# Designed miniproteins, single chains, continued (2): the designs that were tried, part 44

Each design is a single chain, and the fold is of that chain. pLDDT is the mean over its residues in the fold that is shown.

## One batch from the design tools (miniprotein)

Design m5499
Fold by ESMFold2-Fast:
Structure m5499 (fold): chain A 68 residues (1-68)
Amino acid sequence: MPSEELIEEAKKLAEELKELAKKLKNPQQRDFLLTMADAMEKNIRNLSEEEAKAAIEFAKRVKEIAKK
């Protein structure tokens, strides 16, 4: 189980992805971000510390790409 700090960061990032999804005009991209946010919230506590960190970094990259 990852640290509470990583769990909290993942939850905050999931909320940011949901807010970003609301602003996107492409329905497929919106659905992808919403699915990713839900998966992060549901699965974060079941990951190792390294897996949680990797998932957070991946989601951060997705958020940056979606803003372009």
Scores: mean pLDDT 79

Design m5500
Fold by ESMFold2-Fast:
Structure m5500 (fold): chain A 69 residues (1-69)
Amino acid sequence: MLSNEEIEELYRKIVDELLARGFSPEVAEYAAEKGVLIAKILLDSGAMNKEEAFEFALEYAKRLAERLS
């Protein structure tokens, strides 16, 4: 299970990555929130380890941001 600190760090990392790619703050924040939620679901289900879930969450957030833009 992710700690509050790990959740915050993942969220910030995704937001920063999407902002660096030119997405708006609203899109970046929304996509990062959904990415973090997916990471928690994958870890809680045992489907992925932490590293795999974090990589999946970032890729999910990138694709979601592209779809919203």
Scores: mean pLDDT 83

Design m5501
Fold by ESMFold2-Fast:
Structure m5501 (fold): chain A 68 residues (1-68)
Amino acid sequence: MKNIYAATPSDADGKPLAPEEAAAFRERLRQSLLNQLAGITDPDIRDLHRRVLRHLGVSDEELAAAEA
């Protein structure tokens, strides 16, 4: 979703999350995207996922490990 790429995470209704919920959402999003990365066969979608993960603070080493 477009709001996933925003600086401030929001819920499904576009309302800003509380700081604790925002932190939990970012961590769950990071783990979900990392787990999905190895299963992505489309190079363009994989590159998009890597860009999102880097914006969430994931290192190149973590990305390489997730793709293995």
Scores: mean pLDDT 68

Design m5502
Fold by ESMFold2-Fast:
Structure m5502 (fold): chain A 67 residues (1-67)
Amino acid sequence: MKTPLEQIEEFFKKFPKYIDSFVEREKKAAERDLANAPPEQQAELKARYDRSMKLIEEAIKKVKEKL
């Protein structure tokens, strides 16, 4: 079975017009979570989200290169 990131990549291949909207929603959700987190947890949450966003951006790049 495909990983969640592979499923997102296939979704972007089928619906490339939604890529920017998806990324924007993910960024806003992460910013909201970080704003509500205690200071001691903010660094860890930010690192986790930055890591996830980097993987999503790489998947988007691969999809756009195929278009």
Scores: mean pLDDT 72

Design m5503
Fold by ESMFold2-Fast:
Structure m5503 (fold): chain A 92 residues (1-92)
Amino acid sequence: MEEDKRAAEEARKGGENAVAAMKASTSVRGAATIALAAAHEFRELAEKYREHELALKEVVESLRRIAEVAGEKDAATAARVREVAEEIERSM
């Protein structure tokens, strides 16, 4: 229970940090690289946290936020990040 809540908080903070880094990036390519790297890391976290429902929900929600921010500059990158979120949600 507490472990799942801690994992969920770490996933949420990771997503917030990724979004902040993307917004701080001055280039579309830089923001896209951060978004795709975050999607890869969150896919690994989803495998690690597959037994932690709250953490998995935060992973999916964080990826959706990253996709939304990426979509402001690059629709293709946003679509790829969203696909990762949908893949994780379907595996839950």
Scores: mean pLDDT 80

Design m5504
Fold by ESMFold2-Fast:
Structure m5504 (fold): chain A 87 residues (1-87)
Amino acid sequence: SELEEIRRELLALMEEAIANNGVVDPETEARMEALYRELQRRDPALAYEVGLHTFDLLEKRMPPLDAAQQARVDAVRARLEAARAAA
C-alpha cells in the first residue's frame, strides 16, 4: 500500500507538471525526485513503469517529430521497456 501511495503521488505530480508545460516550483521538483528515488530503491520495475508513463505523456505533448527524432524517441522507449522487463 505504501508503494502504491508513493506511485500515485509521483504520477499525479508528474502529470500536473507536464500539463503545466514542465513548469514546477523547486519544492515540487525535489518532492518528485525523492519519490522516484524511493520507488527505484523499493521496486525498480514500478519505477521504470512510472518513467514509461511520463515518457508517453511527454511524447503526446511534443510537436510533430521528424524521422530521426522519432527513431531516437523509439530507441529510448525500447530501452526503458527492456529495463522494466529485466527488473
Scores: mean pLDDT 75

Design m5505
Fold by ESMFold2-Fast:
Structure m5505 (fold): chain A 57 residues (1-57)
Amino acid sequence: MTVTVRSEAELMSLKGKKAKKITTLSGELILENADLGNPMVRAKISSYGFPVKVELE
């Protein structure tokens, strides 16, 4: 299942989930097999800017 995350608050709502793949809207790969509860993972996503696409496991 793929969800569009539009803000840091939406990203925080997913903190109990794992992402199979995270990409920008342009299709650039940010991360694979990432724990959305990890603050370093969230910081990296925020550095790319919102919105992003998150493919959940």
Scores: mean pLDDT 82

Design m5506
Fold by ESMFold2-Fast:
Structure m5506 (fold): chain A 68 residues (1-68)
Amino acid sequence: SMIDEYEEKLKKAKTNEEVRELAEEMIKESTDPTVRALFQLALRELERGASLEGAKELLRLALDTERA
């Protein structure tokens, strides 16, 4: 599934730029307003200088919500 592919990409991401690009893709693919808001929050936090691991955690939570 696309969600499983995104989870694998997120696990392999090594830079804030890679995580930002992934978050932007997830926002375009998600139809759930809550999940989209979580992806957008992660993107904004990265732009504000949040840690790589913190941003990844937000995206993991968003993906888990999308699966439910």
Scores: mean pLDDT 76

Design m5507
Fold by ESMFold2-Fast:
Structure m5507 (fold): chain A 66 residues (1-66)
Amino acid sequence: GALHEAVLELARRAFAEAGMPETVIRAALHELSQLSPEEAVEAAEKALSQFDPEVAERFREEAARL
C-alpha cells in the first residue's frame, strides 16, 4: 500500500544518508518489504542507529509524519 511504499522510500534515503553500502541497503529494503509498515519503521530505525544515531532520530521523526 501507499504507506508501506512511503516507509520503504524514506528508509532507502535514510540508509544512503547514513553511509550504508548499496548491497546492505538492498538486503535491508528486501527484509523491510516483508514486514508491516509499523514493523518496518522499527526495524529501519534500529538498523540506522547502528550506523548513524542522528540519521536514525531524523528518520523516526519523518516516519511519524507519515
Scores: mean pLDDT 85

Design m5508
Fold by ESMFold2-Fast:
Structure m5508 (fold): chain A 89 residues (1-89)
Amino acid sequence: AEELLEEGKKAYEEGNYEEAVKLFRQAIDVLERERPDDVEGLREAATLMGDAAEKLGNVKEVMEAIGHILRAVALELIRTDPRIAAADA
């Protein structure tokens, strides 16, 4: 995940926003699968993806990035509020 974030940041700095979006999306996928507890890493990757997508004017990718940010925030809230974590049907 860290290597994909570094590559994505480099692509963003070079003005290659399409490659940056792709790399940040891959970083988010790896983090969600392997380190879902890394809420800060997920939020960072999703924010960077959103920034790159805005540079491209791609509303779909911006909305996708917002969805990942909201999911990361929700995971943090579940961990910090035991009332949410203990909610059984």
Scores: mean pLDDT 73

Design m5509
Fold by ESMFold2-Fast:
Structure m5509 (fold): chain A 77 residues (1-77)
Amino acid sequence: NALKKLASYLARVLRKIDPETAEKVRDLLMQGKYEEALKLALEKARSLGISNEELIDMVSKIAGVSKEEFKKLLEEA
């Protein structure tokens, strides 16, 4: 599941910067709340000054998801 992978990737990135939020994202993932987990991770990344364009580029390169597909997932989250 791409949504689960995206949220998991962001949790790993956040663990280095904000481990408390990373733990909350992982907890949501373990509960099967993938959309909520991804939304929380993205909101935190934005609050840390990571632009949407920068985040989309990073996730696209790491997860192998097109930028268009990632944007659609963000809108559905």
Scores: mean pLDDT 75

Design m5510
Fold by ESMFold2-Fast:
Structure m5510 (fold): chain A 98 residues (1-98)
Amino acid sequence: SKEEEAKKLVDKTAKEIIEIMLNNDLSDPAVIEKLVEIVRKFLEEMKEKFDPETIRKAVDDLLLKILIMGKFLNIPNYLKALNAIEEVAREFIEEVEK
């Protein structure tokens, strides 16, 4: 189903983001830019395949997974990465819902 396809894309993207967060210094602006680029690619792919409501739910799921894993794995500066991702996602959703 389209819902299952969206969940797979969220899971794949969350895994990639968490792996980068675990293996890199989140105080480095270049690392934050890399995470933002991954999120932008995810959002563009979501826009091509799914409706705005599905995109919003997928973004909420992605952010929740990053928050839970960032906290559980005690990743330094994970809230800085989460805030940058949330800002990019918010701006994208606002444009899609226009």
Scores: mean pLDDT 86

Design m5511
Fold by ESMFold2-Fast:
Structure m5511 (fold): chain A 87 residues (1-87)
Amino acid sequence: SAPRVYVPSEHFDEVLAFLEELSKKVKEAIEEGKKKGLSPEEIFNKVKEIIDEGLKRAKERFPEEVVEGLEVYLKWFLEETKKELES
């Protein structure tokens, strides 16, 4: 199950929009990678780059408390994505 993270109410909508955009980019990268015949490892590396860039942007936009929660969530998301690609 996904980890529970605390997000102050004033940032909730912006954090949700951020995660939705990031999720869409990850999904598109996986679909494109599969169409191009990339290996699971190559697709995973693309996903990792998207998440790392997203987290860098989050650090510039959100307070530390929100960023810490996003780091925990995105680490879990990356681990789940790796398992799905290796299945």
Scores: mean pLDDT 84

Design m5512
Fold by ESMFold2-Fast:
Structure m5512 (fold): chain A 94 residues (1-94)
Amino acid sequence: DLQKEIEEKIAKGETVLINVKELDQSKIKEIKGKGKFAYVGPVGRTGISRIKLPGFEEGPFIPLELFSKRIAEKYKLILLDVSKEDFEKIKELV
């Protein structure tokens, strides 16, 4: 259950990272919670910012090249539109 895993990570004080390229859009639409969330992706890939998460405070779109551990720590959840290789690098960073 994706929702349970998200709630458990947030309860532990962890930032939840979700790559929309590796997860079914129907599962993403079911995500709900509390806290700030942000979008990360390549410049011009604004489609991801149309995804809304009930209960979360919507944050900015952050270009992938500006993303850092300090930025991740500001958000409870981050939606990413990145390659699998970039996603693995981001998980190591956070």
Scores: mean pLDDT 80

Design m5513
Fold by ESMFold2-Fast:
Structure m5513 (fold): chain A 80 residues (1-80)
Amino acid sequence: GAVGEEMKKILEEYGREDLEKLPADVANEITGELLGGINLYKDKEEGIERAKRALELAKKYKAEGAIKAAEEIIKLLEEV
């Protein structure tokens, strides 16, 4: 839906440049957890937990754009 599209745009706008600078495995894990949270239709709580795991990884690697993207996606997931 529209909220899912908005969350994907946030990931692209704020996260893309930082994710491209990270090791491929780390970038793939952050992206996979965020997209998993966004696309989860069975369990909203699991989606939020996945996005929080992405946030922790982004913080560990000091990827400020990815941190911002994850925080904004978590807020939108909590509002759905």
Scores: mean pLDDT 75

Design m5514
Fold by ESMFold2-Fast:
Structure m5514 (fold): chain A 57 residues (1-57)
Amino acid sequence: SSLEKYADESKRAAYETGQAIRAIGLLLDGNFDISESLSLVSEELREIILKAKEKIE
């Protein structure tokens, strides 16, 4: 149903956001090995985080 699809999309978005925040946290700690966290997020979030990494690396 549309409601179930919305709930699933919301859970996925929350999980992906959590992984993105984790990757950003690692970068702020001076840890540039974020490959594991990036493997668990959408391609769109991965591109954003990689661009951020380039600016602070």
Scores: mean pLDDT 70

Design m5515
Fold by ESMFold2-Fast:
Structure m5515 (fold): chain A 76 residues (1-76)
Amino acid sequence: ALEDAEKAVEAARAGDLETALAHARRALEIYERNGLSPDEETLRALEETVVLLAQQGREAEAQELARRIRSLAPPA
């Protein structure tokens, strides 16, 4: 979960977008399947991964991850 989110943002910063996507999707799937909400650190890493993917032209995948993150975030 957090480890996958951290690996996702590290890969995105390095320009390895396929690895970033794989780790981000894995982190989100763990929370979705278990009905768990991510902690603040995991949310920040996933949100940064989304921004980096969008900046590097992976807008469709960034939108996918952003919607999934929003579904897991507690109501404000």
Scores: mean pLDDT 78

Design m5516
Fold by ESMFold2-Fast:
Structure m5516 (fold): chain A 73 residues (1-73)
Amino acid sequence: ASSAVFAAAVDKNLTVKEVAKKYLGIENPEEYDFYLYDPEKKTFYKVDLNMTVGEALKKYNLSDKAVLVAKPK
C-alpha cells in the first residue's frame, strides 16, 4: 500500500520524515521509500527522510503541485 499527500497541503519546513508521521500517519518512515511525483512530467524523484519538503522541491525544480508518495520497501 502507498500513501500520498500534495506538497501544497503540508508545511514545507518539515522534513519528509515529519510529514510522513504527521500527514500520512506512518509510524515507522524508515520502512518506506519516499518520492516526489511531478504530475506534469509523470516522473518520480527519490527523496531523503532528513530533507525538508521545501528543499526537495527546490532540488528537483518542482512546484507544490508535486505529490509526496510513500511506498513500502
Scores: mean pLDDT 84

Design m5517
Fold by ESMFold2-Fast:
Structure m5517 (fold): chain A 78 residues (1-78)
Amino acid sequence: MGKEIEELLEKLVKRDREVYKLDPEQIDHFVAKVKELMKQLTEEEVLEILREALKNDRSLADVVYRLQKKVEEKKAAG
């Protein structure tokens, strides 16, 4: 995983934990889903979604949703 992706993901995890007070088990679930979906996407596509999430104050749940949607779009396109 790229250094920038790790840094952005860490910032999202910190926000969900400290600001939104999500349960550690919920955070672990979302992080695992992000990592699984990232395997099916390019580094650039992942960076775009993570940067947008931080800029627009989106949760880890929204990040998972957007990554999943991007994977589905790529599969539908062939």
Scores: mean pLDDT 79

Design m5518
Fold by ESMFold2-Fast:
Structure m5518 (fold): chain A 89 residues (1-89)
Amino acid sequence: SRLKELARKMANAKSAEERREYGEEAKREIRELGLSAEELEEMLLKAIEEAKAGGSKETEALGQVIGQIIATEHPEAEERLAKYAEELE
């Protein structure tokens, strides 16, 4: 998919600026999917689990983009995720 290709381009970006440009394009693609805060949260958690299980830099890049969308557009979901992280520490 386009989103997977953008995640690959982010993972292979030569600079932080180039990575950000691909990240903004990936955010646009995700926004066009019209996902709810809960669906975005599930997508993020899946990307985190795949990264922990020896996932690629591509899955990490995708997780970062989803996390940024949640932080910007669904702050209540980010607060829930942060609270879970605190309980695991």
Scores: mean pLDDT 74

Design m5519
Fold by ESMFold2-Fast:
Structure m5519 (fold): chain A 66 residues (1-66)
Amino acid sequence: MSAVERAIRAGDLEAFYRNATALLKRFVSDSEAERLAQELADRLAAGASPEDVIAEYRKLLLELAE
């Protein structure tokens, strides 16, 4: 299990944001990576299930990595 997925399951928003932003910066601009990571973190903070957030994150990575 990746560090990002572990953070999502633990509800660790800071670890999620930090790890997700670092990975996303490999595919998109710094500002876009921060925006995408914050959007997912906000969903998790609003009570979205860890499974739904993991699925959305995996879909995002697949779309960015081509």
Scores: mean pLDDT 81

Design m5520
Fold by ESMFold2-Fast:
Structure m5520 (fold): chain A 109 residues (1-109)
Amino acid sequence: KTIKVQETMLKAAERLREGAERVRKLAEQYPEDSDILKEAARVLETAAKAVEFYAMLNDADGAIEALRGAAEKLREYAEKSKSPEVRQFLTELAEEADRLADEIEKAKA
């Protein structure tokens, strides 16, 4: 049970890092939203590190809070985005962060 929760958290951290890489690539394509996208990438990297730290502590609640916080920040950046494509992409990443939090909640139960 504990191992499954830790594995779920580590998978979540990996997907957040993948998200950060995708956001950085998108920043090169959308110069007008580059600053917002760079901030979004930093949020995703910070959340990934936090989730990994909470995995080491076996603290699922901490990991869930970090993911929910990242989702909220990504939605905020999506609303500030000039490009509809950037807005959609950041909204989809926020939804993914919420889904990852839901997966940890289910693994914890």
Scores: mean pLDDT 89

Design m5521
Fold by ESMFold2-Fast:
Structure m5521 (fold): chain A 109 residues (1-109)
Amino acid sequence: MSSFLQSLRQQLQELLSKKEEIIKKRIENIKESFKSDLDKDIFIGVAQIESAVMITVLKKHGKLDTAKELQKLSDKFIKAVENKDVEEAIEYYKKMMDLIFKETQELLS
């Protein structure tokens, strides 16, 4: 492996070590975003970009079923936000993040 790939792997491992704090902060951001329609739309956009990036990575690594599952969770999250169901939005967002972190860890193993 190149030294660049080793550095990238180390950065991703550091991110994984902070997953619990990241998820907690994102949940607070979801609750805050429900206070305005513009903030909700911005948060939906950011979540769609984050899931789309991971779906692309999963597809490149042949994990088509996992990519499909992440897409379904993303769709359910968006629907919950559109329905203004903060509790359901948090539930699906947690499932999305857990899957993203799990697959990132597997790809780094």
Scores: mean pLDDT 78

Design m5522
Fold by ESMFold2-Fast:
Structure m5522 (fold): chain A 80 residues (1-80)
Amino acid sequence: SAELEAAKAEVLARVEAKADALLADPSLTADEAYQRVMAYAVELVRETAARYGLSPEEAQALLLEVSNVIFDKIDARKAA
């Protein structure tokens, strides 16, 4: 849906910015960065889903996609 596409673009942009900021902090472990960015993402998806009028199923699908993006960024840091 157009609403899901718009919500996804907004959430991914904000989550990537947050993840990049946390991953740039050398005092944080990859696990600590993961915990902080996941907590941020859960609240952001909830808020954004409400604003865009997403169904519970669409909100859950968005959270799963966002979680995969976060996991890939954290996994890449662990590999470095």
Scores: mean pLDDT 85

Design m5523
Fold by ESMFold2-Fast:
Structure m5523 (fold): chain A 67 residues (1-67)
Amino acid sequence: SLQQKRQESVNEATATVLLSSAYVSLQLGDNKTVEENIEQLKKIMPKLSPKMQKRVEQFIKDIKKQI
């Protein structure tokens, strides 16, 4: 439905912001904020498109390797 597509777009934008915030926090050594952002990403991941879920999952794995 149109409502689902709209909500999906909002969720994908939110995921992008959380990923960017996690990356910046990692560079600053703020591991607690990184962990909090990853937990929020996990909560919204089932509500994202399959393509975006794969992208978010890969990015989370990449962030964790930087620790």
Scores: mean pLDDT 78

Design m5524
Fold by ESMFold2-Fast:
Structure m5524 (fold): chain A 61 residues (1-61)
Amino acid sequence: ADPAAAIAAAVAGVAASADPGGMARSYAGELQKAGLISEEAARAAMAATTADEAIRALSSG
């Protein structure tokens, strides 16, 4: 399990989704629970109102 690969997959899923915000919130929770991103990054991703904001939050981990 490569953390960078998991984050990259989540970012790709958000970018391809019809609901990027909803997808980002789902992935942020899972990545935080797995310890792959910080609690701060997860909260930022969950609070994001656009796909670009969510992707930046997930990528900054």
Scores: mean pLDDT 76

Design m5525
Fold by ESMFold2-Fast:
Structure m5525 (fold): chain A 58 residues (1-58)
Amino acid sequence: DPLTELLRAAYNGDVDKVAEILKKLGAKPEDAPAIATFARNFLGEEGAKVVEEALKKL
């Protein structure tokens, strides 16, 4: 389940793994604001920071 893998990678601070999962899911650079907002609401501030760093790799 990609969402479960994403949550685990974010929890572990694994930016490269989060970026890999986002690319596999077809995330585009233009999706970054929406994904960042979702991450803040769902993962908390620390998890959102990992996702925001991963979005820079798209």
Scores: mean pLDDT 79

Design m5526
Fold by ESMFold2-Fast:
Order: structure tokens, then C-alpha cells, then sequence
Structure m5526 (fold): chain A 74 residues (1-74)
């Protein structure tokens, strides 16, 4: 389904950013966890919530969130 494809794309984008060592701040962690829960992917939401929180400014964290979401939508 389209929903399953979008969830898979979001997982893939997140995994790529984690593999590249991109720090995940609180804003990104909460935003992605909500999106995974709304999509019914409880496992992905729990995995995101288990990630260590990087010490980033709200602005830095927001930019990383936007980059991940844009890459997942492409």
C-alpha cells in the first residue's frame, strides 16, 4: 500500500542518517516517533524513542527533522 511504502521510506531515511552519524535531538526523536505511531509502526516508534538524545539547539534539531522528512518524501 501507499502508506506502507511511505513508512518504509521514512525508516530508510532515518537509518541512512543514523549510519552517517547524524545526531538526533529531542525534536527529531519526538516528531518521528509520532509519525511512526500514526502510521501504525509501533516497533519503529519504540526504536526511535530508545535512541540517545543529542545535545542540539531546537533550531538544529528542527533542521535535521526537516531534512529526514524531505528525503523520505522524495
Amino acid sequence: SEAARRVAALRAALDRYLAEGVPIGEHTKLNLAIRFREAGDREAAERVMALPVADLTPEESTLITQRILRDAAA
Scores: mean pLDDT 85

Design m5527
Fold by ESMFold2-Fast:
Structure m5527 (fold): chain A 85 residues (1-85)
Amino acid sequence: IKELVKELYKLTKQLREALAAGDKEKASELHKEISKIEKELLEKFKDHPKLLELLHELVRAVWAGDDKKGEELLKEIIEEIEKLE
């Protein structure tokens, strides 16, 4: 689960960069990978509304270009997941 959240963060940043560069082929591939990870995370977090909210805030921060907030949210999500293990 933690690796899926880290990968979502990484791929969403890469998608933002690919779109800014006009790299349609890379953007399409990244979007496909992100959609797969999002489906897996939604299923795993369905009974954990706080984790779903944090995940939404993480994605919003990445798209806003707020890398500092994104890193802080990623850390918080990982800590919340560790409490469930």
Scores: mean pLDDT 80

Design m5528
Fold by ESMFold2-Fast:
Structure m5528 (fold): chain A 62 residues (1-62)
Amino acid sequence: APDPRLPVTEAAGMALLAVGLQVNIDYNLPQEHIETEREAVEEGIRLLKERGLSADYVLAAL
């Protein structure tokens, strides 16, 4: 059975970073910071899917 240890709220926070990174990121940030944010977002989406939840509704709701 899927492990419900990561709440949707936490993964939604990481998905918000994806939306921000794709749409409103400040590209004057150091490249290392941009890559770190991207990795955190991908991890959040992965954790949502690990729970058997779709990340699509979270991204669409933001």
Scores: mean pLDDT 54

Design m5529
Fold by ESMFold2-Fast:
Structure m5529 (fold): chain A 89 residues (1-89)
Amino acid sequence: SKLEEFIRRLQLLGLDEELARELAEYLLSKGATKEDVSRILLASANMSRETVEKVLKKSIEEKLSVEELIERLEEAGKTDSLIKRVVLG
């Protein structure tokens, strides 16, 4: 099913099954496509799991659109990269 495919792909972010299922159901309710899930994975690729979980949970709570959720992930990714550079550099 589309739901099980979305759950499996979202688990690649390191999310537990419960959060991955909640997110997959949310995304499908908003009309998300397989390409949208790929965009979410790409936007999250260089972020910490904790940051990804925080942004995703907040986006669900605020009932954001798929585009707004992706935009928030991209902005969080920029902030996480800057923090890592300050801490590690």
Scores: mean pLDDT 81

Design m5530
Fold by ESMFold2-Fast:
Structure m5530 (fold): chain A 97 residues (1-97)
Amino acid sequence: SMAELRREAILEEGGVTALEMNVRLVFRDYELGQISDEEAIAQLQKLLSRLRENIQRLEELLARTTDPEVRARLEAALRRAREMMQRIEEELARLQS
């Protein structure tokens, strides 16, 4: 139903927000010397995996909805998620050099 699609969209948006917070915490802890390179790599790889799953679910929801407001919100969440994925990949490349 459309009500179920809206609920799923809210949950996936919340997932992006939670992942953004976790990524920022990993970057902060690494910058402050609180975690090692190995710990940062391990945490970023886990977050990258979770983010890829979240992106897939957002894309599936976009394919299933025609509501313009829900579509706009999902597209914004996807943009944020993809930008975060790029930042994680760039940092992993830096740490693994």
Scores: mean pLDDT 88

Design m5531
Fold by ESMFold2-Fast:
Structure m5531 (fold): chain A 98 residues (1-98)
Amino acid sequence: MEEKLKEAIKIVEKVKKKVEEAKKRYPDKSEQLEEAAKLLERAIELLKEAQKTGDPFLVLEALKEIKRAADILEKAGMKEEAKEVREAGLKVWELVSE
């Protein structure tokens, strides 16, 4: 589980960097991108706490935050970025459900 959570954290960190870089392509949507990035940072914090405590509910809360980030991006018309965030969430779920 610890190694899987470490990999999950890296997946979320990578997609957060992509969302932050998207501000260069969508400067008019910087507020929505910043909100999505904050939700992804919250997910990273929850996964790090799960790594320390072994609490599986923290992983579920992290997945909820990832979904919220994807929903914000989709509502803002950033369909490709929303898809990347959703795919990251699915990879995290696959890692922790094994």
Scores: mean pLDDT 85

Design m5532
Fold by ESMFold2-Fast:
Structure m5532 (fold): chain A 90 residues (1-90)
Amino acid sequence: LLRELASAALELTVEITREVGPSEDVVNIQKLTSELLRAIEAGDIQEAVDRARALVAQGEKIIAENPDLSERVRELLDRVRALVAELEAA
């Protein structure tokens, strides 16, 4: 679960960065992804969940402001959301 969450979050952030380009919202999602990866490496499950929830919220904001974003971005965000739900249920 944690390795899958890390991979999905990184892929989401890379794809958003490529499609949107430089913006404050993109810098914020990059920061949240870095914080999530550090929490996962530290084994801090609660911090990982909190960072991943913040990442999902930021991703939703970016999609709302950029309706032309690819279906892949939406699928990756849904993947992150599903993995967070699985982690919370464990």
Scores: mean pLDDT 83

Design m5533
Fold by ESMFold2-Fast:
Structure m5533 (fold): chain A 55 residues (1-55)
Amino acid sequence: MKEELEKKIELLQQAIDDLRARAKTAPPSRQAVLDDQIAELENEIEKLKKEIEKL
């Protein structure tokens, strides 16, 4: 269980890194969308960390 949650966090972190790389070269209108997606993934990581803390 804990290992599965940690793997999910790793995958989400990789997705965030990819979105950040895209944001660096994107126009401002697209950067706003990418920033929102990054924030959503960061919130998901925090939820998973809280689940690990319950274990």
Scores: mean pLDDT 82

Design m5534
Fold by ESMFold2-Fast:
Structure m5534 (fold): chain A 63 residues (1-63)
Amino acid sequence: VPEEIRELYDAAVKALAAKDFETAAEYYQKLSEALRKAGMPRLADMYERAAETARKMAERQKR
């Protein structure tokens, strides 16, 4: 696994643990894009869905 992909994953997980769902969504989105470029579309789809879920959680935190 490329180091850049691992760094993005670690950043997303740390943001999620901190309840920073907006930042977690941003890193999951970047991770999904990096995975598509690496030829891993199924993993990219999973993390795109994770980004969407995190965005919904961030929106809930604003309410």
Scores: mean pLDDT 81

